# Ledger of designs, part 93: designed miniproteins, single chains, continued (3)

Each design is a single chain, and the fold is of that chain. pLDDT is the mean over its residues in the fold that is shown.

## One batch from the design tools (miniprotein)

Design m11232
Fold by ESMFold2-Fast:
Structure m11232 (fold): chain A 86 residues (1-86)
Amino acid sequence: AAATLSKTFNAAAAGLYVVTFTSDKAGLVTVTLKDAAGNVQGEAVAPALAGDTVSALVLAKAAGTYTATVTHASGGALSGLSVSAA
């Protein structure tokens, strides 16, 4: 089964945000950004190495509340999800 981890955050301004997380499984992870209405606003793909902190950039097109979801299609465990302005 796929592994997923989500975090809701408030973007004070339009711009780039850094999503950081740890995966215990190597591979490609997808970061999906959704707005408060549930519309997909953007996606990023990042390579994960097992046990290392991974960073991906997502674009918020406007200030507002967003949910970042990290997905590893092949499973494993995801942890430590944080979002900050770039």
Scores: mean pLDDT 83

Design m11233
Fold by ESMFold2-Fast:
Structure m11233 (fold): chain A 94 residues (1-94)
Amino acid sequence: SMEELRRQFEGALRIAEGVIARIEDPELRRKAEEFLRLAREAAERATSVEELDRILGIVIAANADVQRLLDEGRVEEALETVERAIEQLRELLA
């Protein structure tokens, strides 16, 4: 349901906020905060289960990949991952 997806999305955003709190690199933090803002905007504009599910999928994938890359000390690749996720969200907002 749309309500269940919105609850899952809120959970994914809380995880994203926790990941961002671990980021020491200022550029990566700035981009991750931009990603979080765009994800919220995309979810607010989502009118279908399918749209919200796609947005949720992007957030879940970005959370997992960025956390892994940060744990491995791969900051440049984490930045590239966030930039790709931002582009995916921008395509959904266009």
Scores: mean pLDDT 88

Design m11234
Fold by ESMFold2-Fast:
Formats: C-alpha cells, sequence, structure tokens
Structure m11234 (fold): chain A 93 residues (1-93)
C-alpha cells in the first residue's frame, strides 16, 4: 500500500515545481508514480518514475512548469494503478 501526498506551494520565480511524496506503508515494493501539471485546463508537464521503496520509506517525484505572475497550476500525483492520488495547487506570486 502506497500513500501519495502533494502540497500546495507558491513560487516567486517563473519556474514552479511540484513535489510529490510516495511512502510505502506496509512492505518493500516497486511503485510507478505519475505527476501531471495542468495550467488553464492544458497539461504542461508530466513526470513518471518507478520507485523502489522499503517499508516506511518516502521518495519524491518532481515536475516543473513555467507560469506567469498570478497563474495557478494544478498538480496531480497518482500511482499508475490509481490506488493512491493527491492534488495540490501551485501559485506563481
Amino acid sequence: MIKVTMKDATSSSDEVTATAEATALDKAQNVMVIVTLTLDGKSVALAGEILYLNKGETKTVSAKALAEKGQTITAVAETADGSSRATGTLTRV
């Protein structure tokens, strides 16, 4: 069982980074984690990684996109099997 989390973030730079955390709760396992960034309904970035996690281990997957001041990006992190999903909002200030 994998837990995925995504936190809201703000950026003062043109580049906005989404960081997802994946944690193995019960046993050592491989997981594919996909992070998708959406700006104004359009997918602007996608990152996918296969992670090997020991029991209790957390690893991160990051995706980056360019945003203009005042824009918000929706970040979705999910396991490839859809068993865990998290959403965060990234704001360019």
Scores: mean pLDDT 86

Design m11235
Fold by ESMFold2-Fast:
Structure m11235 (fold): chain A 79 residues (1-79)
Amino acid sequence: APYPNPFTDEVRIPVSGPAVVEIFNEEGKKVLTITIKDDNDPNYKDGNVVIPASALPAGTYTYRVIENGKVVAEGTLVV
């Protein structure tokens, strides 16, 4: 599960390997896409995708994690 949530600095979303994380606003519009290719990605740390709070205006979002073209996790984020 994403942690911390709500977040004011950063949120960590667990991933099992190469992944795409998509973030949608309250209107269902995709506002952020983060692609993790390998463990050397700047947005990857200790098995997690790291999203800084500065990347998103304060509000409620939904996320989805896509691994190998399949949605493996989804839920809500609060900034």
Scores: mean pLDDT 74

Design m11236
Fold by ESMFold2-Fast:
Structure m11236 (fold): chain A 69 residues (1-69)
Amino acid sequence: ALSEAEAEAVKEAMIAAGVDEATAERIARLGTTDLAAASREIGRVTATLSPEQARAVEDAFVRAVLAAE
């Protein structure tokens, strides 16, 4: 599960990529309790973004997951 700081980093990356703040907050919060559910939601959201924006969000999520070990 992500820490609060790791979840906040993912939230900021999603907002920077054009995801609305409420959706970004909900997905980031899911990462602190259910990482698999958060991963699935990120996959759904990135499918609606440009390839460049999707990559930025995915990179931020991977970085957060690695830091959570």
Scores: mean pLDDT 83

Design m11237
Fold by ESMFold2-Fast:
Structure m11237 (fold): chain A 74 residues (1-74)
Amino acid sequence: SVSDLPPDDARRLVLETADLSAEHAPAASAALREALGESASTALKKGLDAASSDSPETISRLVGSVIRAIGDYL
């Protein structure tokens, strides 16, 4: 679970998700970076909220970025 990650690993996950999202979801990427001091789950929720305000396709792309970022830790 992302809530069980150490703070440094949680921060890396959020940053990688933001970087992967920068081109296709810039508002979500910005929201993720602003939330780096929060828990990973809170940062991801803020990213999803920003994506939801843009389009359903942006949500799907952000979810794909999260899956890829998590894969790098497996």
Scores: mean pLDDT 71

Design m11238
Fold by ESMFold2-Fast:
Structure m11238 (fold): chain A 99 residues (1-99)
Amino acid sequence: MKNLTVEAGKKVGAEELGKEVEEASKKAAETGLQIEDATKGAGAAIRGVGADTHAYLGAKRGIKKNDKELAIKSLEDGLKLAKESKKYAEKLLKEEKAK
């Protein structure tokens, strides 16, 4: 998720959204590796991160089009989704490690 668009978008918070989505993606992938043989929860976590990625790409498009309102709204929506996906992946990892 780190690229020139995120760097250029620092002034509208794009870098923070990018970091949250990247962290959620890493946790979802780790969850998938740990519980692939036992549960379907990993698939749900990975799908959640996918939705966050789509929101993040929408924000990047808004920045490229110089549409500040679209960029800001997309960043806010994407940040919310990314944080929820990250929490969900962390919950699944904690449950798996507690077994």
Scores: mean pLDDT 52

Design m11239
Fold by ESMFold2-Fast:
Structure m11239 (fold): chain A 88 residues (1-88)
Amino acid sequence: MELLKEAIELAEKLKPHFPFKADTAISYLEDAIKAVEAGDLRRAIVDVQGALLIFESIYENSTDPEVKELAKKAIELLEQALRELEAR
């Protein structure tokens, strides 16, 4: 839960650089939080994977070191969230 909220904060910081990708990532993460609260771990995993692909896309397509660092931090948080969800 907390990891997903931190990833949303990082996506908000990325909005000035990648507005559509950041908004899509936030949408996936908000849906993932609702899925976790509902006990739908399968949906939560799929939504976190969706957000992860978007942050990976931002990382690969950015030349700005600050943008890459924000995206990398989000990727690390979501990889940890996936491990915690899958360990169930």
Scores: mean pLDDT 86

Design m11240
Fold by ESMFold2-Fast:
Structure m11240 (fold): chain A 77 residues (1-77)
Amino acid sequence: DPSLALLDEVAAAIDAGGVEAGLRTGARRIARLTGADEADVLERIRRRADELIAQGFSPESAVLSAVSEVLRELLAE
């Protein structure tokens, strides 16, 4: 399952290098899977994660949820 493998990699990146490492890992992997621009994907994940944090999510949970949502949206395009 590509989405589960991606979330495992992002979680491992967060453990090793914090939230910023998770964001960068998620953006790079999604860009590779979808052909989208990595910088645009990073901005989209960061924006969505910020919205989730405003709703009371932890930064780690927000990043994982944002990565999953952005991947789903880009795969639907």
Scores: mean pLDDT 85

Design m11241
Fold by ESMFold2-Fast:
Structure m11241 (fold): chain A 90 residues (1-90)
Amino acid sequence: KSREIALKFKEENREKLIEAYIGLVIEDALQNKEDRETIIEKLKEVGDTPYTREAIEAVEKGDLEKLREIAERGRQVFDELNAELQKRLA
């Protein structure tokens, strides 16, 4: 039952999950001072989306302000999705 709820949630919220994941990848990279090549490879694994293109461009340009914005935006989306999923699983 919980697996079915989680799979349906993932399908319904695919775009938001991608945005959240990208933001968390950037957040983690900024904390651990990961090299650009490693970050870009992780983002490319997500696939070609507007969020992935924006994040890769910011990494390639070294735009720290934009990277922080992407991380904060993704964190907010993650927190919202996590709260919704917890309600569905309760």
Scores: mean pLDDT 79

Design m11242
Fold by ESMFold2-Fast:
Structure m11242 (fold): chain A 96 residues (1-96)
Amino acid sequence: MKEIEERVKRLVEEVKERARNRDVEGVAEALRELLEIGLLGLEAVLELGREYGVEELAREVVKLYLLLQFIPSPELEERLEEAVRRLAEALVEAAA
């Protein structure tokens, strides 16, 4: 859908802007919104990881999110939240 593609693009720009502003919490929030969009959002998270040289962290986030769709677990939810925060911190550091 065109509106979904536009939303993904907007969220990617928000991630980049918030990373430049050293807003770790804002980056994490935008990353969570990208994950919730579905496949296009997951692809955008992977692309952000590749662009900023933190592809392994982005892959871990996507992997944990996908696992949660099949195996809901409080432990996986905690691991996903930690992975999102680590990715957000790494994107902020790379954007500086």
Scores: mean pLDDT 86

Design m11243
Fold by ESMFold2-Fast:
Structure m11243 (fold): chain A 79 residues (1-79)
Amino acid sequence: MLSEEEFEAEVKHALILMALGSLRANMPTIERASEADQRETLAWVRKVLDRAKAEGAPQDVIDDLEAIARRLEARIAAL
């Protein structure tokens, strides 16, 4: 049985995992988008990463989000 506080934390973590899953599924499309769209996606990924750190997400989730951010940064730098 979860407290209301535990339930709220679980919902926040589920939203972060959904964001990560969406990024992984759509990565080929993101990497072929315009420079402007890739920069907007990177800004959103950084926002999700900051939220994950603030909400105490598991380190593996944080590491995966950081890897996605670095991948997009490298691609933008090569454009």
Scores: mean pLDDT 76

Design m11244
Fold by ESMFold2-Fast:
Structure m11244 (fold): chain A 96 residues (1-96)
Amino acid sequence: SLQQEIINEALELLEEIKKTVLELDVPEHEKEELLNLIEQAKQALKSKDFKQAESLLETISKKLLFYYEAVFAPQEVKNLSNKAKEISLKIKNLLK
């Protein structure tokens, strides 16, 4: 189903974001906060709590963009921010 395809795409993206976050040269507490948000987003997606998943993906997108702009994180981080925003919009369309 389209819903399952979007969930799978979002879960795959969150795993990619997690790998990138682990390699970021940012303070440990900021890394831990972002990793916690990623886990919360995965749990929301698995439980089909799409409102929570949308909100968490938007927050993750904004934090990744901040790291790109403020701490000169690689272009990959900006690309992941954009993908997180796009998947957040797809999830919003699942809310009926």
Scores: mean pLDDT 86

Design m11245
Fold by ESMFold2-Fast:
Structure m11245 (fold): chain A 103 residues (1-103)
Amino acid sequence: MEKKLEEEIEKEAERIKKALLELVEKEKPKARAEGLENEPAEEAEGEKLLKELIEVVSKAVAYYKAGEYEKAKEILEKAFKKPATLEELERLYEWVEKLLKEQ
């Protein structure tokens, strides 16, 4: 039974991650994504950091929705290198929910 809760958290994290990645893709100029055969290293690093940020945000929000506030805080603290508060998690959750409603 407990394994099912972890699976639900993972499923929510994946759902949020896909939605956020789709929004980022939509905001990017399509000509840039299609036109570059070899991207500059700085852009590749920036995209990697953005994807890592989306994964962190998705996991933090999924844990928050599951009531795992301490784990959600730890995820944010490791990513941003600063203390996270419950209010910051709540704001992040509200922000993600608004973005998901756009789809």
Scores: mean pLDDT 69

Design m11246
Fold by ESMFold2-Fast:
Structure m11246 (fold): chain A 79 residues (1-79)
Amino acid sequence: PLTREDAEREIRTLLEAEEEYVELARTTKDVARLVGVELLAAAALVTADWAEEVGLDPELVERAREAARRILEAVRENK
């Protein structure tokens, strides 16, 4: 299983790229790319749930959930 340290790294990577993924989701005309971003955001929600279970900082977990939600909303708006 992945460690708490792995969960933190994955979440921080998502947060660093949040605005790039939101912009990509809003602007892309490539259906495969849009699906890829949606799947990435869905995976981020699963990672956030797991991070919460392994005792990661609740504020960091909440930021990850918010980032994933923003990306998913951008995907839905592009359709």
Scores: mean pLDDT 82

Design m11247
Fold by ESMFold2-Fast:
Structure m11247 (fold): chain A 90 residues (1-90)
Amino acid sequence: MKEEVERLKEEFIEAIRNEDYERADRLISEIYEIALKAKEEGDEETYEFTLEKLRELRELLKEHAEETGNEMARELAEKIEEAIEKLEKY
């Protein structure tokens, strides 16, 4: 699972580079589902690893949004923040 999460992160970075924000949004949802499943199954290693990757992607998107002024990148960063908060609350 960690290798799958790393691949999804790489695909996400490529999607952002190509301004494919629809694909980036889908990839975030996939990463979120992996984190949620790991949490439900008590797989703490996969959960913590995936949560950390979501935090990294949030920071990357914030930097990208600041550099480019891209509104979709900003909205996607906010979506990642909400996903992280939701995972941490339960």
Scores: mean pLDDT 83

Design m11248
Fold by ESMFold2-Fast:
Structure m11248 (fold): chain A 90 residues (1-90)
Amino acid sequence: MLEKTVEKTSPDGSVTVRATARAEPSEKNSIATTTLIVKDGQETSLTVSEGEAKIEVRLEVVSGDADFKATATATLENGELTVELKIEPL
């Protein structure tokens, strides 16, 4: 099983988010994008996936209570799993 974890703190230091992507090794290409929005203590998440291989993406708040939008993009290509995490303060 392939697993990649990325942890990032927002530019203002108010929130730290962790993104973890997991996939079985495969030569099939796939992309999964998960967006987490936290506003006024309410969480909303959406995942969009494309391709034939399954990628599971999990976004977790490690610290902080500020409003933010986090987007994790996990790419499986040529048997390699990569994850990119972006955090935007709201």
Scores: mean pLDDT 81

Design m11249
Fold by ESMFold2-Fast:
Structure m11249 (fold): chain A 65 residues (1-65)
Amino acid sequence: DLLARLLGVPGVDAATAEAIVAAAAGDYSVLASIARLTEVPGVDEARARAILLGLGVPAEHLDGM
């Protein structure tokens, strides 16, 4: 289900979505911050913000992540 949600985010392709799922399987905190998400190949700050918004994080919470 995480994979399906990530594929729904604009600019996230299958390879990037699979890399995020693999990273989260080892350490789910990768989904807790912009900096952690940008450690995944293919994820820049703008894409990390889009992913977190797509996963239901409110925009006001992104500044603290």
Scores: mean pLDDT 76

Design m11250
Fold by ESMFold2-Fast:
Structure m11250 (fold): chain A 76 residues (1-76)
Amino acid sequence: SMEAVATLSALYELAAQGRLPAELVPIVVEAIFRASEGADIDEVAEEARKRVLERAPELEPELERLTQQHLDAMLK
């Protein structure tokens, strides 16, 4: 879905900006790799988001904001 793509894009942006804890970066990299190999992007994005927020729940407002920003850009 477009929401799944937006979610992975938001997670990648947080990682690329150094705003994601270093130990969580592999979760995002693995999710992007699995999506590129044809895994179900909705399942991959939801699992990556869940795993990141279980360890860094304080990132939820910013992740939600970035996800909406990417989704809005894709719908225009």
Scores: mean pLDDT 84

Design m11251
Fold by ESMFold2-Fast:
Formats: sequence, C-alpha cells, structure tokens
Structure m11251 (fold): chain A 101 residues (1-101)
Amino acid sequence: SALEARKRRLRLFAEATIEAFKEVISDPEVQEEAVNRLKEVIKKIDSATSEAELQEAARDLARVVGEAIRKAGLTPEQVDELMARINRRYQERLAAEAAAA
C-alpha cells in the first residue's frame, strides 16, 4: 500500500539518522539520548496504521534531530556534515532494499 511504502522510507531514513548521529555526535550522553529517542520513533513508524500516525512519527523524527543538533552544540559546518551523512546512509539503505526486492 501507499502507507506501507511511506512507512518503509521513513524507517530507513530514521535508521540512517541513527548511524549518522553515532558518527557525528561526540558527546556520549547526547548521542545515547538521541539514538534512544530515534529508536522510539522507529517503533511509532512500525506501529502506524494511518497517515496521521505516520505524520506524527515524522514530526517526532524532525524534533529529535533539531534537539540533538542544539544539545550537541553542532556548528553550521558540523550540521552540514550530519545532513550529508544522513543522506548518504539513507541512499545506501534505499539501494540495498531495492536490490533485495
């Protein structure tokens, strides 16, 4: 379904975000908090049965990313690096899933 396809893409993006956070966020407490919150977002994505619930999970994902950037005190250059790593990891995950289909 269209909902299942969107859930899959959002889950892959959240997983890519976790990997990028582990690479860019050097503060162990900020990294652990952000990773744990993203894992909870993944649970919400997987449990979503409506577009409204998936939209809520997407908003939660955006909030976790913004809060982690702020709490880690990332510079604009570090934010650009984080976003580049998220996009790279996301494209790798999309390609792997397409190859497995």
Scores: mean pLDDT 89

Design m11252
Fold by ESMFold2-Fast:
Structure m11252 (fold): chain A 84 residues (1-84)
Amino acid sequence: MLSKEEAEKRFNELLQKVNDSSLPTEERMEALTELLKLGLEYPELLAPYVEALKRNLGIIRKAAEKLKNEELLKLLEEFEKAFP
């Protein structure tokens, strides 16, 4: 497992990729998949972004379905359960 300091650095790198509109949707969704995995393990890193993610859940889910990213779909369900 990563240290908390390494997890924070990795989370910030993934967040930059998710927000980079120059990257293909597939790469951004892969970055979001890893970000949610890390954020569910370290909820304090994810907390500032929970409301933004909830607002965009429908769009993210549709993108994940189109890309057949089953891991991301599962993580979105886990996210909704963790942050009701």
Scores: mean pLDDT 83

Design m11253
Fold by ESMFold2-Fast:
Structure m11253 (fold): chain A 94 residues (1-94)
Amino acid sequence: SPEELFEEFERLVKEAYLRIAEVASPEEIPELLARFKEIGELLRKAHEAIKKGDLETAKKYLEEAIKLLEELGRKFNVDLSEIIERMRKIVEEL
């Protein structure tokens, strides 16, 4: 279901957070938290779109979340390629 796909996407976001947090310095944590707050807002909007049956709008918000995660992976020099690929497959399945 779209809800189960969304829950899997949320789990992948949490996995990405943990991988980045493992390498982030204490000085970088405030910026990391601010970026994940932005991602959380996109997930909230995607979830509301799913509840309304607006899967095209949900996909748009999830794709923006993926872009932010790709930027974070590059910035923190963390390989998120497997997580990003799994996220893209979830968006395609929606």
Scores: mean pLDDT 90

Design m11254
Fold by ESMFold2-Fast:
Structure m11254 (fold): chain A 90 residues (1-90)
Amino acid sequence: MSLVEEAKKLIEEAKKKIEEIFKEGKKNKVPYEEFKEEIMREIDKLNEKLSEILDQTTDVAELEEIKKLWDEFVEYANELLEEYKEWNEK
């Protein structure tokens, strides 16, 4: 497995996890602050794992691809946080 493929797998697993947290949070009416803490924990876990992968390569193309995937994940997580906050304030 390439480092990019490994990073992509970790990001997809993290994305699925935050989507499950979002779904269960809405179902159980979890307060926004608790929901935010759960999402931030998943972001931190992924960041630590990706940092270990990034330390293994000096290939600029691999670094840029992994950074792009990370940036897209963070943007998606922030969109879920904003949507949850708006939903919770109803």
Scores: mean pLDDT 84

Design m11255
Fold by ESMFold2-Fast:
Structure m11255 (fold): chain A 79 residues (1-79)
Amino acid sequence: MYKYKVGAADKNGELYFSEIEAESAEEAAKKGAELFKKKFNIKSELKLILESETETQKIYKIVDKNGKFVGRLALEKLE
């Protein structure tokens, strides 16, 4: 299990941060998206689109079911 730092911003630039444990970056991104939905009270389906990737960081664009931009999510692998 790995430790990830999750940072997210909605379309208005409101930020939140969390640390999560996951077995993969994909699991970490999924958990981050769930936290984003809870934080901003989003009821619709969200999709993550990978914008950039390095060995330790992944940045996703978050879109709704219609493809409209709703935010960004960044993952950083800590361990």
Scores: mean pLDDT 79

Design m11256
Fold by ESMFold2-Fast:
Structure m11256 (fold): chain A 65 residues (1-65)
Amino acid sequence: SPKITLIIAEDYTASSPDEVSVKKGQVLTGELLEILDPTHIKIKFVSTGQIGIIPSKVIKSTSIV
């Protein structure tokens, strides 16, 4: 799975247990597991090993390595 870094554009509060809450300016690194649809991605965080869904609308930029 590709490693991905996300820069968060706006605050988001998780609406379900499968989603993660994020804050504007946060930088998240993990493994991209799946692009669920054009509006959601599933990522595994490298620091905790936890898996969560992030809405693409709150992402400012991504870098895949």
Scores: mean pLDDT 74

Design m11257
Fold by ESMFold2-Fast:
Structure m11257 (fold): chain A 70 residues (1-70)
Amino acid sequence: MSALERLAALLRELGASDAEVQAVLDAIRAGDFEAAQRVLTRIVIRRRLSAEQAAALGRAFRAAVEEVLA
């Protein structure tokens, strides 16, 4: 499983919609990491994620960015 696939799986587990997941993945693939971060921040706030869940999401996002830039 790629880092991008792991990020998508975690987003779905945390209750993100298919549209929200697709928006994050499309932004990362386009190299628009600021747009991806805005969508992730919105998910954290709207889904009321814990600090632990937000930290896990941040680590998965960083891994996906590193994979795309490799």
Scores: mean pLDDT 87

Design m11258
Fold by ESMFold2-Fast:
Structure m11258 (fold): chain A 100 residues (1-100)
Amino acid sequence: MLSDEEIEQLKEELLKEIDEYLKDESLSEIEKEMLELLKYFLETKDAEEAIKKAEELLKKTKNDLDKKIINGAIFSIKVAHLMFVERMTPEEIKELLLKE
């Protein structure tokens, strides 16, 4: 189990990385929206709302590359939920995802 201090540090580091990625002007609109959605989840801890918004966007998307980006973001939010809300270690998450 991750401690409160470890969770807060990892969250701060991820938010910093997302902010740096959002400065990249070459990112597509979908990539920017998905990064902002990950940031929303990290700030609010509301995985259900973040996933719902991504799934609504997925339903409107026809481009296969954009669908892969959105599905990747949904997966990342689910993993982040296991780490930041459920307090699973990276090793526990890896075992769960590789077995199931």
Scores: mean pLDDT 78

Design m11259
Fold by ESMFold2-Fast:
Structure m11259 (fold): chain A 83 residues (1-83)
Amino acid sequence: DSLLRALKQAIERAKEAKENGDQFGYDVALALAEIATAIAILSAKPEDREKVRQLSTELIQALENGDFEKAEKLAEELARLVE
């Protein structure tokens, strides 16, 4: 469950950075989430790859919008497809 852990850590860091007004920390957390989702896409079965890409895009958009609850739900869905 390394993917789900990585995504949840990135989401939590993004949330903390936003609460503290730490723009640099927020940008770093987004970059970590982007790396984790890129690994998820590469690790996905061919038949799941488009769905994993869609969920990855929605996850990053949720983080950019500060919707951390939606990001956590998307991370769980993404991990279920890739594990």
Scores: mean pLDDT 86

Design m11260
Fold by ESMFold2-Fast:
Structure m11260 (fold): chain A 87 residues (1-87)
Amino acid sequence: SPEDKKIDEEVEKLKAAARAAMADPSLSLETLAIALESELQALGKKYNIPKEVTDEFVARAREAALARDVDRLVAIIEEFGEKAKAT
């Protein structure tokens, strides 16, 4: 659907931003974690994802970012996109 395509575009944009931020040694991981929280909350509201689901993904993404686990962070962002499509 057109909505699914928009979700995929937002997800790819967020994945690219997360990879770039984690590759930049001048950016603090705490700053990245705060930015991820804001972006996931905004997407959750935009696509009517239940708050409890968004909060779970925020916690998981924050943990992955602080652990410097880019593969896990990217997987979490992709999974959040699938939740947006299912809602």
Scores: mean pLDDT 84

Design m11261
Fold by ESMFold2-Fast:
Structure m11261 (fold): chain A 86 residues (1-86)
Amino acid sequence: MVEVVSVKVERNPDGTTTVTVLVRATDDSVDKILVVAETEEGLVVKSAEARKGDNEVVLTTKSPVKKILIYAEKDGVVSRVAEVEV
């Protein structure tokens, strides 16, 4: 089972936006975490390998973030874990 612990969105002084997502995997039911940030200029996607325990995924966008979608992948099957409006 995969749980979103926190989603942090920070505007940087240089005009970039940093998104930090903390995801907890309670068992071996996850291979990858996929974070999709919807911005004014399109989608920014980051995939990270996941382990049991706490997994941090950090991505930086050049545009303000409007929405964040979080997915978990196991054996090629992708499921949506969370959707966060910013």
Scores: mean pLDDT 81

Design m11262
Fold by ESMFold2-Fast:
Structure m11262 (fold): chain A 73 residues (1-73)
Amino acid sequence: DDLEKALAYIDEGVKRLAAGDYEGAIRAFEEAIRYATRAIERHRDDPVLKELAEAALRLAKALLEEAKAKLAA
């Protein structure tokens, strides 16, 4: 399931970010964005799953920007 994979990559990215692995966190959040985008398309007609996929996409994008900011520091 694409939504399940998006959430798994968000979890992986957060753990890498906490460990100081900013490059690994960036890669994980980029994968989360890919799977969340696919989940939105797959669940177009399911308002609950679509909303969860859109929330996952917003969270992954925000976390990606945080990881990039930490890598640039």
Scores: mean pLDDT 88

Design m11263
Fold by ESMFold2-Fast:
Structure m11263 (fold): chain A 81 residues (1-81)
Amino acid sequence: SIRDIMTQKVDDFIQRHNASPNQRQQLYQLVGDIIDTYDDPDAAMAAFNQALDDIASGRSTITQIQADLGVQQLRRAVDAV
């Protein structure tokens, strides 16, 4: 499943970057946040890969990406009314 692929990518990222316990928890939460934000699996995977690249390069933080996904989810919920 896409969730299993994303979880494996998180495990690989954690090992490569020596992520702290708090960062590990945030990265696993990010998988759920992305799946909940994007209905299309290809869009979800593209967004997830971009998020990991942005975190690794310092262009963004896990917290900032989670905040941006939350805004997208809220806008989608309002538009559904």
Scores: mean pLDDT 83

Design m11264
Fold by ESMFold2-Fast:
Structure m11264 (fold): chain A 83 residues (1-83)
Amino acid sequence: DIELIRKYIDEIHEKHPLLKPTPLDRFKAAVDELLDKVERGEKLSTVEKNFLDILVYYAKYIKGEITKVQADAKILELLSQTP
């Protein structure tokens, strides 16, 4: 659930507004750009699709639906399918 990850990033940023622009700010921007491509119906590359799938498995881990070991195994599988 990409929306859960976005919400988590936003909550961290809101709680710590005095921190320097974090890697989380750039990560959020990259995720937003990928989601905008999906909403526009643009064809995603294999790398972009796998990145979104990785985010879904991290969201499931954060929700407690799967263990970290299960999430890591699926992410490794997806990474092995990209250069």
Scores: mean pLDDT 63

Design m11265
Fold by ESMFold2-Fast:
Structure m11265 (fold): chain A 74 residues (1-74)
Amino acid sequence: SANEQEALRVMSELMEMVEKIKKSGKKPSKEEKEKILRLLDEGRALLATLDPADPLAQWMRATLDIVEEWLKKQ
């Protein structure tokens, strides 16, 4: 579905950014934090449109929770 494709796009962009920051060994910049927060919000909104029983929705929820907790520790 269009929502699933958009969800995969948002999650891919989020994970790529988090991985890049982690590989740098540095704390995220203000701009990087703002972009991650925006992608987290977009991901949560898309997650709400998916079937909760869908493996994609379950993976998204777990991944968004992990990224949110990681960001809070920065």
Scores: mean pLDDT 88

